# Ledger of designs, part 55: designed miniproteins, single chains, continued (4)

Each design is a single chain, and the fold is of that chain. pLDDT is the mean over its residues in the fold that is shown.

## One batch from the design tools (miniprotein)

Design m13901
Fold by ESMFold2-Fast:
Structure m13901 (fold): chain A 58 residues (1-58)
Amino acid sequence: MPLLGAAMSGDLKVMEEAAKKYGKEKVIKIIEEAITVARRLHMDDGLKKAEEVLKKLK
């Protein structure tokens, strides 16, 4: 999913625009999925960026 990559890159603007289009709750779920994927793949940088975007969006 394109939004998964944006979450792992820390692109807050893309996530905010997606929240307006799809709803904040759905976008939060996508970011939580990105965090799960980053943990499984040991992508420490992507994990940190996704967690920061989730914190800012809440």
Scores: mean pLDDT 79

Design m13902
Fold by ESMFold2-Fast:
Structure m13902 (fold): chain A 73 residues (1-73)
Amino acid sequence: MTAEEAVKKAVEAFRRGYERGEELWKRGDVLRGVAETLRGIGDAIDVIIQAKKEGMSDEEVKEALEKLKELGI
């Protein structure tokens, strides 16, 4: 897996959590909405951990994490 592919998968994982959080915010359940968004961040990190286990180098992991940080995750 390339750093670019890992970032794409991590962004998709975060987006799913964010969308669940947004639905809770629309219902006025702000605290649970925040919790779901934070779980989305955790899911994104898990994607990067899996990519490292699949042979991504430490340098590629750092590149992927920096790209996620630039995206505000």
Scores: mean pLDDT 78

Design m13903
Fold by ESMFold2-Fast:
Structure m13903 (fold): chain A 59 residues (1-59)
Amino acid sequence: DYEKAIEEFEKLKKIMSEKEARAYVLHEVLGYTPEQVANALGLSKEEVEELIKKAKEKL
């Protein structure tokens, strides 16, 4: 749900970095794979997995 993803991103960027929030929303809310998120953000898969882990730790 794209609308839910935008709302979640707006909430998350207040308590974590925008990069962490974006990776989290693309993977956990919208269901993209880490590889797809990495391609979208111009990062490695490993970097995306670290960003998602850090985002979860801040929740």
Scores: mean pLDDT 82

Design m13904
Fold by ESMFold2-Fast:
Structure m13904 (fold): chain A 87 residues (1-87)
Amino acid sequence: AKEALRELLLKKLEELIELAKEKGDEETLKNAEKALELAKKADMTVEQLQKALSLVEKGIRALKKGNTEEARKYVEKALEILEEATE
């Protein structure tokens, strides 16, 4: 279960990165790339994985709708969870 959630998070972060490139959102791109690197290294709990995944999915939906400010806030919150989980 934990490994499946981690793989899904990595896949969603890769989707977010490609979408940010398409939209030209350099700030979201930078934060999403950092989040992907941290997610590869972090030993996360199931709760942390679920929270990060939810935030990344919300960020993707906001960015698809052109809500760049909302997308940025969700990605920043996901990044905070991943930074806490890395140390």
Scores: mean pLDDT 84

Design m13905
Fold by ESMFold2-Fast:
Structure m13905 (fold): chain A 72 residues (1-72)
Amino acid sequence: MREEALKLLKSQLEKNKEELKKSGSVINLVTPEISEEDILKALEEVGIKLEDIKSIKIERENGLTTVTIERK
């Protein structure tokens, strides 16, 4: 469900937000199915500035979404 995926994503982002402060860091997150819009909103809500993000890669396989976030 979207709400469970969002909660899990936000939890993982909170745990990894210190790593995301480092230039050139790359973080891999795995959630149930989630939209790109929801991922971007979760980043903003956790306090991660989208302007500091170099790329976001979204891969879907076996009902799971893998989100790879790379910082500038």
Scores: mean pLDDT 77

Design m13906
Fold by ESMFold2-Fast:
Structure m13906 (fold): chain A 111 residues (1-111)
Amino acid sequence: EEIDKILEKFEEEVLKIVDEYADKTGLSPKERKLLREEVKRFVEGIKRNLRYAATLPVEEAKKRLDKLKAYLESLFERSIATSSPVEREAYRKILEAFKKAIDEIKKVLEE
């Protein structure tokens, strides 16, 4: 399904950002593995919310996607404000990946 492809691409982009962060910060293979596992759990939660929103009537789905986008922006803005420069870059990239996935799902719903 088109939505599943968007969500899989989203997960791949987020994990790529995590790997880039691990490389820049010199994380050990064990630390990288633990970070990837934690981020995967978070991403699975978001993917479930996005899939659920996509099952709703188009107008309701759009409203829920907009609310989720606003929630994620607020959540990540707090994290960015208290983070180191390298962490801020990673958080900003992850937020942009979330926003892109939401916008792509909205386009599918408008078809």
Scores: mean pLDDT 84

Design m13907
Fold by ESMFold2-Fast:
Structure m13907 (fold): chain A 63 residues (1-63)
Amino acid sequence: MEVVAVAENLEEALVLLRILMKYTDKIIISRSLDDPVAEAENLAEALEKIREIGLPVFLIGKK
């Protein structure tokens, strides 16, 4: 099962990542649903990748 959210700024991304990580094992960060750019296993890694990629981003939670 996949959970998808969109973050338009870092504050929104932080809130969404905290929610997604409660029930998913990893987060895929992408500029579109069809083109995943990065994968993160924890909040700190996810925030670093978002800073590198730029906003807005799609956050895809996977189990």
Scores: mean pLDDT 76

Design m13908
Fold by ESMFold2-Fast:
Structure m13908 (fold): chain A 63 residues (1-63)
Amino acid sequence: AVDPAALAALQAAQERMNKLLQEAQEQSKKIYETLSPEEAEKKIKELEKELDAQIQALLAELA
């Protein structure tokens, strides 16, 4: 069965995920502007891993 409160929480989580993605995009731009291409690639991989972990943690709170 679908719980209306669970749906509301899922919608709020989706908004937070969209914000996290936007902030990650801004951080990636700063990384490329600040660091050498080699170091930027390393930082981007770290950022992607951290973003994935944050999204997984957010989804786990809803489960």
Scores: mean pLDDT 79

Design m13909
Fold by ESMFold2-Fast:
Structure m13909 (fold): chain A 85 residues (1-85)
Amino acid sequence: SLLEKLFELSKKIVELIDELLENTDDPELQELLEEARYKFGLSDYEGAIELLKEVLKNTDDPELQKKLEELIKLIEEAKKIEDEL
């Protein structure tokens, strides 16, 4: 069901944000990631995506960039599912 898929995506999104926070030592990037997590918790998917794109622009780490791109895609998918409910 779409609801079950949304729950699974939400879990993956939160887990990935938490992993990014654990692997980032830059306080400015951590602040942006925490704000994105907060907006996601409020179902402000567009706000979360915009903040993550800002982190992506300010990151020189290719592994972090890859994870941020995956995270943005997952949030976009969650938004699409919620729009269909």
Scores: mean pLDDT 84

Design m13910
Fold by ESMFold2-Fast:
Structure m13910 (fold): chain A 90 residues (1-90)
Amino acid sequence: YAGKTFAASGTAYAVDENGNVSASAPASGTFTVTKVEGNLATGTVTLKTDLPDGVAGFEGTVNMDGNQPLYASGEVKDGVFTGDGVTKLK
């Protein structure tokens, strides 16, 4: 898995200056695994989304050994979410 890139899709959500979810939008792109520890895979998530620039999160799925839940935290800049993601391997 380490060094491998997989398709990811789900919903990205932006937070405003008051800490509230201000917007959500579909997001799709890739998850690149950088580390595997036991049954936990971590890596970089890069997704296209129609969210404003700023702090954002992501909840969706990654197609690895079947569809796995994928969670990420990061930032949106110019319609691109980049963040640190985690998924649990079977």
Scores: mean pLDDT 80

Design m13911
Fold by ESMFold2-Fast:
Structure m13911 (fold): chain A 68 residues (1-68)
Amino acid sequence: MDELIQQLDEAARAGDLEKAEELKNQLIQKVTEQGRQQGLSDELIQRMVDSVNSLSDSLIELARKERE
């Protein structure tokens, strides 16, 4: 998990939005699969996915501002 988040931050800082989107999708899939394996509710899994989306979008936005 931590490695994927780090790679996403690195891709965002490099301006590689395509790579950042790929890593975001990998995080969403991993969170969904782990949540289902642990018997979490669909509602809780969706909240975790929403959190990943928000975090990823924030990292991309911050990296964009830091490059200016």
Scores: mean pLDDT 78

Design m13912
Fold by ESMFold2-Fast:
Structure m13912 (fold): chain A 60 residues (1-60)
Amino acid sequence: MEELKKRGEEIKSRLDAKGLTLEQAARALGVSVEELEKWLNGEIEPTPEQEARLRVLLGL
């Protein structure tokens, strides 16, 4: 399985489990909803800063 796609699927699953909408998650991460959707679908790769923010948001 592709690393980028696998990470996106895991992240989306965890966000859904926390009851966060894409809009709420994007706001918390400091990105647009469009950018977050592309990231979760594996269309673009998050920056190291975005990954760090996401880990904090997910409690990792």
Scores: mean pLDDT 74

Design m13913
Fold by ESMFold2-Fast:
Structure m13913 (fold): chain A 104 residues (1-104)
Amino acid sequence: EEVRKKLDEVFKEAEEKLEEYRKELEETHDPSTAVAREIGREFRLMYEIAEKMVDLAIKYKKYEEVVKYAKEKGILGFVGLAARDRIAAGDKEAEKLVELIEKE
């Protein structure tokens, strides 16, 4: 399906960024500082992916497919957070995502 292809594109970009972060971590002379930086970068990246996934769910009205994809990729919590942030900003269409995530 078209939305699956768009989700795969978003995740491919994320996987490339995660590989860059991992290489930086392996090349560091301060592992503790590098680990803290890595965790921060990964959380930011996961949230940015989640925001894009929420956009795709609303645009294509494919809420269940996006929730299933987020679960498969292990970022269901980030998608839930991004959806709640969208509701707080006035986008009520994101409520459908939150309802489906809460059932998981």
Scores: mean pLDDT 77

Design m13914
Fold by ESMFold2-Fast:
Structure m13914 (fold): chain A 90 residues (1-90)
Amino acid sequence: SAEAEALRAKALELADQAQEALDAGDEEKAKALLEEANKELLKALEKLGVPKEALELLREAAKAGLAGDEEKAQKLLEEAGKIIQEAAAA
């Protein structure tokens, strides 16, 4: 839907702003912007019909990424992606 695409676009814009904040050394602003970006992205994915199980894994991946646990974040993203791919194939 157009609304889901708008939410995704907003999430990407917030993620870009978070990177600018990180580059400027403002870690707290970057984390707040990434939390907001993740929130908007999850809303977009929910509107697109992404399964709740995958949304939960994406939420946990976002938390792990913000905590600096890149390996855990990557594993959770891969698990979420598999569920999304299987749902799309059905």
Scores: mean pLDDT 80

Design m13915
Fold by ESMFold2-Fast:
Parts: C-alpha cells; structure tokens; sequence
Structure m13915 (fold): chain A 54 residues (1-54)
C-alpha cells in the first residue's frame, strides 16, 4: 500500500511519491505522525509529507 511504502520503503524517492499520492487521497493524523517519526532524519520525505497536509 502507499502508506506502507511511505513508512517502510528504503528508497527516498518511493517515499516521496507515496506521500504525494496519499496527499491527493487524504492522510490521517496518525499516519502523518508515524511517517514523520520514522523519517525524522530524511528532510525530503518530511517536506513531502508536510506538502501533502496543505
């Protein structure tokens, strides 16, 4: 699933693409919090998740 890719993929680009796709579908607050927590050292993924919320 897209959420599994965002949380667990080893590829930064796959995570960014998953965040973008999930942004179009709507992210839950719990999914957003988990994604930020698991990707705290990856600024590109954090930026993509932030953009998906707006």
Amino acid sequence: SLIDTLLNSSDTQDKVDAARALGAQGLTLADVEEAIRKNSTDSAVQHAVGRALT
Scores: mean pLDDT 71

Design m13916
Fold by ESMFold2-Fast:
Structure m13916 (fold): chain A 97 residues (1-97)
Amino acid sequence: MPAEVLKKAFELMINNEPITIELTDEEIKEIEELVSEVAKEAEEKMKAAPSLEEQLKIAEEALKEMAEILGADEETKELLEKYIEEMRKKLEEYLKK
């Protein structure tokens, strides 16, 4: 199921492991096809965003919408929230350096 693949991808990203080792190209393509419109809209909005914080907010909203499209369960949504929190921490650390 796409939701299980998404969950696994988030677990790998949180652990800083290569996603491609655990996912097939076909599974990645299927996910990309399902969420391509949301991803494209988010990219356009991020390019227009005046700050990195606004870009992160747009990315967060897009990731949540993608999770809904992929039929993410409570556990997958919880992993997504953890991933967003880790991205937020990395952004804050990057801005301080």
Scores: mean pLDDT 65

Design m13917
Fold by ESMFold2-Fast:
Structure m13917 (fold): chain A 100 residues (1-100)
Amino acid sequence: DPSSRTLAKWQKIVDASKTLNDDEKARFLELVEKITKPKLKGKSADYIFNLGKELGKLFAKLYPNESLKAKQLTARSAGNIFPVPDFAEAFSKGFLDGLN
């Protein structure tokens, strides 16, 4: 299951993080679950964009010393990083906006 594998992968990464506090780690994983395994009927592009933006901001804090280009390349190299089933374009735009 891509969603479960994505959660397991990011849980290990955020658990090891020294730049995110416990609340930010919990929220990061909650956002990953919501975007990869949306449970809401009638979800909108705006809703998914805003989840992506929040996740992008936390991702920037997780990797504070990496350039925007390096963060984007890291995200793209991880094939199962965020398999978003609906509104993937809205998620990507939100995530990039959250990065800066």
Scores: mean pLDDT 73

Design m13918
Fold by ESMFold2-Fast:
Order: sequence, then C-alpha cells, then structure tokens
Structure m13918 (fold): chain A 65 residues (1-65)
Amino acid sequence: GAADGERAARAGERAARAGDGAGAATSLHQMSKNGDVEGARRAAEAAERAGLRRGAALGHQSYLA
C-alpha cells in the first residue's frame, strides 16, 4: 500500500545517504517480489533524490517491467 511504498522509499533514501546502494537495491527487489510496483517506483525516486546514480535505480526497476 501507500504506507509501505513510503516506508520503502524512506529506507532507500537512508541507504543512499549512507552510500549503501546495495541496501536501496534490496528494498526495490523486495517490493518487486511482493508485486508492489508503486512502492518500488517510490523507492527508486527516493534513491535518485538521495544521490544514488539514477541509472542504477532505474536499471533495477526495469526488471519489474
């Protein structure tokens, strides 16, 4: 749901701030497994804003399509 998407986005943002791209990618993968494409999109957006490479975040999201 929206709350889960927001939580995942925040987790991705924290990981990006800490320089942990793997943590952000794991969050996106977990949401993909649960079929939560909206949450995965929000997590990717948060990772991009927090300074992770846009290509990395979007690349992971391409596996959801």
Scores: mean pLDDT 58

Design m13919
Fold by ESMFold2-Fast:
Structure m13919 (fold): chain A 71 residues (1-71)
Amino acid sequence: LSPATRAALDRARAAAARIAEIDPEAGAIARAEVAQLEALAAADPSPETTALVEAAAARLEGMRAKLEAAA
């Protein structure tokens, strides 16, 4: 994995873990998505995959922020 992909996966994992603290059901879905992204990044370490993982990390961070604001 490239450093950029690892950083994006770390961000996605942190967001998913925080989502799970607020909403366990949403957190389970987020963690499943992160596991799929990890598998994709391992199978296809491409710039396209890095962009997908970065976009997913940003989306999960946005979801976390919305849940934190609503809690």
Scores: mean pLDDT 85

Design m13920
Fold by ESMFold2-Fast:
Structure m13920 (fold): chain A 75 residues (1-75)
Amino acid sequence: SPADQALAELEALIAATTDPAVRELLESVLAVLRREQADPAAIEAVLRSLADMLRGRDDETAARLAALAERLAAL
């Protein structure tokens, strides 16, 4: 499903994240999204929020999160 693919891409993005605090935050969010069985619209909203939150702290991770949200929205 689009949701399962987005969560798998988020997991891969987390594996590429070098900041331990950012990684821990993203792992926590991924666990919540999986537990709640979030739909694509909810995942998109969360990814955009995370991108906004990380801007200025980890611009590379923020850009990757925004790109993933944009791809999910295009469905």
Scores: mean pLDDT 87

Design m13921
Fold by ESMFold2-Fast:
Structure m13921 (fold): chain A 81 residues (1-81)
Amino acid sequence: EVTKMTEEQAKEALKEMEEQEKELEEKVKSGELVLTEEDIPEIEEAIKRAEALLKTLPEMEKPIAERLIEVRRYALELAKK
């Protein structure tokens, strides 16, 4: 059971992830959110999701997905501390 994403669905999912990433980054930078080891599984799932989107997205959108992966990897590093 694998429903392959359409390009449009991938772009929509990317937009949602971009909004979530921006909120996370702002809260972490302000100190409102302190990431812990309990957050690691969710961050890793978000990275896997972005990597899956990267394979489906058109070339023009791939840099956005790559940026999201970088930010989530940074969040993962913070959560491990």
Scores: mean pLDDT 72

Design m13922
Fold by ESMFold2-Fast:
Structure m13922 (fold): chain A 95 residues (1-95)
Amino acid sequence: SELVEEARAALEELRQGLENKDEELVERAARRIAEVLYQLILQGNWEAAQEIEQEVIDLLKDALENGSAEQQALAKKAYEIIINTLKEKLSPLFP
C-alpha cells in the first residue's frame, strides 16, 4: 500500500527530525503521519493504523524519557500536531 510506505517514510522523517532537533522536519513528519493515519482509518485498515500508531508512541516515548530538553519539546509538539489533526478530522464522524 502506498499509504503504508508513506507512513514508514514519515516515521523515519520524525525519527531524524527528533535526532537532529529539526523543528520543521518534525512538524512536516507529524502532519504526514496524521494524514496517513486518517486515510488508513477511512479505508478500514485498522491493523496498519494501529501498527503505525504504536511506532509513533514508541518513538515519542523514547524522546520524552531519554532525550534532551529540546528533543522533549519537539516530541510534545509532534504529539500535539498528530492528536489535534486526527481530532479535527475524526470529530465530525464521532460527535
Scores: mean pLDDT 87

Design m13923
Fold by ESMFold2-Fast:
Structure m13923 (fold): chain A 88 residues (1-88)
Amino acid sequence: MNFERAARVVVEAIGEQYAADPSARVVRLDLAELAERAGVGRGYVRRALRALEDQGLIERDPARRGAYVLTPLGIGGVEADLEALRAA
């Protein structure tokens, strides 16, 4: 339950940022803000982010805290991200 809530909130945040600026390939995913939004501990948000990274949908930007680069797969599959995380 808590993981599914975290995964949903992370995917929604990515979708919201992408919809606001489809030309942008960078999204900001703050652990504290996402954990508060989902009503879960930060560990569940970290697991959801790791699942997206492991699936090749996002890549962490080492130069910026909380910044992730959307891959071509992630950009093409924003709607598919919910199904992929739900299956995990």
Scores: mean pLDDT 75

Design m13924
Fold by ESMFold2-Fast:
Structure m13924 (fold): chain A 87 residues (1-87)
Amino acid sequence: SLEEEAEEVLEELRELVEEGKLSRSDALTMLALVRSVKDRSELPAALEALRGILEQSKRDTSRPRAEREEAERLIEEMERELRRVLE
């Protein structure tokens, strides 16, 4: 389900934060992407794009990492936006 796919993305994001591997620029791009989703019909494409950004973030270690507190706030905002779209 879309709910399960969204939670899977959020869980992977939290894991990257704990490992100190989440790029700040990727986190901001992902939040902007989620905020751009207008309705549930756009969510599958957005989730696919989020997964692509996550995989890129894991491979590219050259970019500045998100600070833990900032990353946690960005993930909370992404969760709120995803919940809004899923309603």
Scores: mean pLDDT 82

Design m13925
Fold by ESMFold2-Fast:
Structure m13925 (fold): chain A 64 residues (1-64)
Amino acid sequence: MTLTVTLRPDTSSPAQQLEAGRRLQENLERARALGITVVLTGPDGVSLEMVDALTRRLDALAAA
């Protein structure tokens, strides 16, 4: 299974961007454990909203 995620930078703060990146890495590791390939598109940068959306998708797939 393949999930496509469009990267959008968060302009709120550098600390929030670093936290979003850390959570994105955790989600990518979890996706590998579930046999899911994640494709990232767009400019460099990650938002917490985007990471939360990916987390919800992975939760739904893990529950199926």
Scores: mean pLDDT 70

Design m13926
Fold by ESMFold2-Fast:
Structure m13926 (fold): chain A 74 residues (1-74)
Amino acid sequence: SLYEKILKETEEFLDKQGWPEEEKKRVLEITRFSLEKDDELIAENERNPLSLDEVKARIDQIKAEIDKKEKELR
């Protein structure tokens, strides 16, 4: 619900600002990807609490995945 609302509001905002479709698609795809990775980490931690070292490793991995995704969309 909140996830889909954020994506819809972001799309509407970019559209109203006159962003080109290709740039809008890239922003929305990165935003969706980031939200999905955050949800996955939260769900994992709720199911089986992670140590601080494990949380740090997951965050570093997510950051690397986001950076890779951004590069692929350029």
Scores: mean pLDDT 79

Design m13927
Fold by ESMFold2-Fast:
Structure m13927 (fold): chain A 94 residues (1-94)
Amino acid sequence: TKEKLEEILKLAEEFIEALKNKDLEKAKEIYKRMVELISSLKDLSEEEQKLVVGIYTLAAEAIDALEAGDEKRMELAIKQLEARIKELKKLIEK
């Protein structure tokens, strides 16, 4: 599962870059890959489950904000995503 968590981390970072570039189609593509990967995860701890659920929930929020042209909402979602990515990275490095 560590390898899949590392792949989720990489996809989440690529997702943030797509959002910053306002590339909605690329963001949606990365989001689908993240959701598919997360749904394949087994034997996650409660803390790991909360982090990955938080990541895809915030990613969906960021896509909605980008589609609406709500830059403030998108910036808030990116900030929250970066915080979750940092937490996941610490969890993987333990």
Scores: mean pLDDT 83

Design m13928
Fold by ESMFold2-Fast:
Structure m13928 (fold): chain A 73 residues (1-73)
Amino acid sequence: SLSEAEKRAIELALAALPDYERALKEKDLAAQEKVLEVLAEIQKLANVAGRSDEEIEALLERNKAALREAAAA
């Protein structure tokens, strides 16, 4: 079964998909790279069952900030 932290990581990855698709359509390679990097980090969180809840929340907040910056680019 997925933990709540893993579910949150997956939801953040899914939320990033529209920004990635927009960057693909606009052929913005820099924006594509930024979104892919954030998605890769979020996917790693989905498999990190041994991390503390505080550590996972801190990583998710950093990833949210990165996604907002990628969307603005």
Scores: mean pLDDT 65

Design m13929
Fold by ESMFold2-Fast:
Structure m13929 (fold): chain A 76 residues (1-76)
Amino acid sequence: NILTDEELQKEILEGMALIALGVAKVAGDKESVELIEKLLKNGASPEQLLLAVKLSTARLNNDQKSIKEYREKLEK
């Protein structure tokens, strides 16, 4: 089926969040794995999905300040 631009953006973000989950698992970041799995299981807004992607990017860059900020936003 043809998706709307908003539906397509959400599907892309969900796909990116699944990649982010894989990255967190490979990195051994159990806290991020649990947060991302909970978001995917319970449903997530595009904003929450984007935060999960940003968290994984920060983890790959070893940006401790951004990791903490994004985790706190996801736990709220």
Scores: mean pLDDT 76

Design m13930
Fold by ESMFold2-Fast:
Structure m13930 (fold): chain A 65 residues (1-65)
Amino acid sequence: SEVKELAQKALEAINAGDVDGAIEYVRELLKKLGADDSTIDAAVEAVRAGRRELFKLQLEELLKL
């Protein structure tokens, strides 16, 4: 459940408006899932750009696994 713990922490950070915390947890989550650096960087830019609602939906789906 390390993946679920990271997804939950990322979601909580996004909901709190903690962009830096969200980025940190998203990086660790994607790294655990075997994503490459370019995929991680793209996800971080999406969080910074405020595409957080789409990212929240993806994290919620991951928590169902």
Scores: mean pLDDT 77

Design m13931
Fold by ESMFold2-Fast:
Structure m13931 (fold): chain A 102 residues (1-102)
Amino acid sequence: MADAMAAAARAGAEAALEALREAGLSGTAGAGVTVHDGVARASTLVEAERDGRRARAVAVVDEDGTKRVQVLDATDEELARLAAEAAERGARAALETLLALR
């Protein structure tokens, strides 16, 4: 299980970073997964930057279909949207990877 959780976290971070690259952005991504009472949850935090502007967003997706996406800090509305999209893509990739390795 620990190896599956580590693989899922890596997949989530890589998917978020790829989403940023596709949008022409630089930045960082971190992903995590948890299982509580048999329910899997994935989270991804993204920091996106372009031309001295930055945005931070977090996405959380549960295997029960619950989704939460929040912009935490943004200097630009377009960057905020792109960061949120990258975070959601990362969280979904992490969850899908965990469920496939379960």
Scores: mean pLDDT 84

Design m13932
Fold by ESMFold2-Fast:
Structure m13932 (fold): chain A 85 residues (1-85)
Amino acid sequence: DRAREEELAQLVLELLKAELDILEKKDVEEAQKRRAELVEKIKALAPGDGEAFIAALEAAPEEQRRAFFQRVRDEAAGRPAAVLE
């Protein structure tokens, strides 16, 4: 259970990094490939919650997604985190 949750969290973080790379136009082909593989793995690992997360991500406007992904990357890079709420 816990190991599965940790794996899902890691896949989600990698997906957000790939999405941000695509939005910033960094290594787009590699990022698109990573995105496709990560989406498939997330949906397979957590069919209900993972699918809902991917659907919400795809439904969000590009500007909102970019801001969210940038904050996640800043947190992962060890920069001061932005307050999300």
Scores: mean pLDDT 70

Design m13933
Fold by ESMFold2-Fast:
Structure m13933 (fold): chain A 91 residues (1-91)
Amino acid sequence: EVEELREKLLKEFEKEVEEAREYAREHLEPEEQEEVERTLEALRKNLEERLEEAVKKGDKKELELEAEIGLGLVRMIIGVIKIIKENEEKK
């Protein structure tokens, strides 16, 4: 059960990461895309480690919380990129 939840949450996270990569590919220059990719990879590694720790503890609530935080961080990165691009298009 806890391991199945971990797999489900990781798949949801990977979908958000792919959406962020797609957005970066469409709206950012190659150098900026590389920076976003490094950030997303670091977030994925951090989430994998935290989820593994929660699985070891059998803490389903902690597992869900860590996944929620990870998803929020990816969405925040996309939001910041959108704000920056909107500001650049003005001037």
Scores: mean pLDDT 79

Design m13934
Fold by ESMFold2-Fast:
Structure m13934 (fold): chain A 96 residues (1-96)
Amino acid sequence: SLAEALARMRAARERLLAELRAALAAGRTTGSAAGQAAYREFGALLDSVLTPEQKARLEAIAEELTERYHAGELSYLEALERLLAEALRLMEEVAA
């Protein structure tokens, strides 16, 4: 259900953000295996929760962040942190 998906996303949020910030501070690209699994689960939950319009908005942001990464303006982890923040904002919008 949507409520169960949102509860799982909220539970994962603090751990995922903490792991991402720790990885950024360490300058690491992949983080832990748990972090990788969390990213995959988070993506699957977004696919189940977001509207097509919200998914299109997130994809546009992902493309912009990818271009900035290739231009050397952002590290891989900085781009991921920004994308994750936007995804969380959209999920909270759905929950409202």
Scores: mean pLDDT 69

Design m13935
Fold by ESMFold2-Fast:
Structure m13935 (fold): chain A 80 residues (1-80)
Amino acid sequence: MKAELDLDVTLALLQMGISVSRISARNSKDPRVKALSEQMAALYRERAEAVKAGDDAKAAELAEQIRKLNDEANAIKEKS
């Protein structure tokens, strides 16, 4: 069953994602991890705009892109 989320709560969680991604970009010494974290911050901002616009399909696609970049960043950290 699909649960409806409060818009303000959803936007707050996305803002937290932006902040965490920016912190990761600033603190990471690996330039690949910095680049991936900067891209994730940009995608979180785009997802917040898609959510505000009511574009559920775009918001879902952006969430998948964020997950993929996070997996790539974690793989680099595990091997480095």
Scores: mean pLDDT 77

Design m13936
Fold by ESMFold2-Fast:
Structure m13936 (fold): chain A 59 residues (1-59)
Amino acid sequence: DVDKLHAEIKKLTDQSIILEDMGNVYRSMGNDVMSNIYYNMSHNLDVESQKLVDKMNSL
């Protein structure tokens, strides 16, 4: 279902942006450990989003 894929892609993309923003906040506070954790979470969601985009393009 293309509509469900679109909704999931948007959800993952939106969440990735929020996690990246949190990573930036922690970095500005000098908390590199927490910053790296949030950046890694953001990157993982971006990778999952890209997999769904690739799947949608194959439909």
Scores: mean pLDDT 85

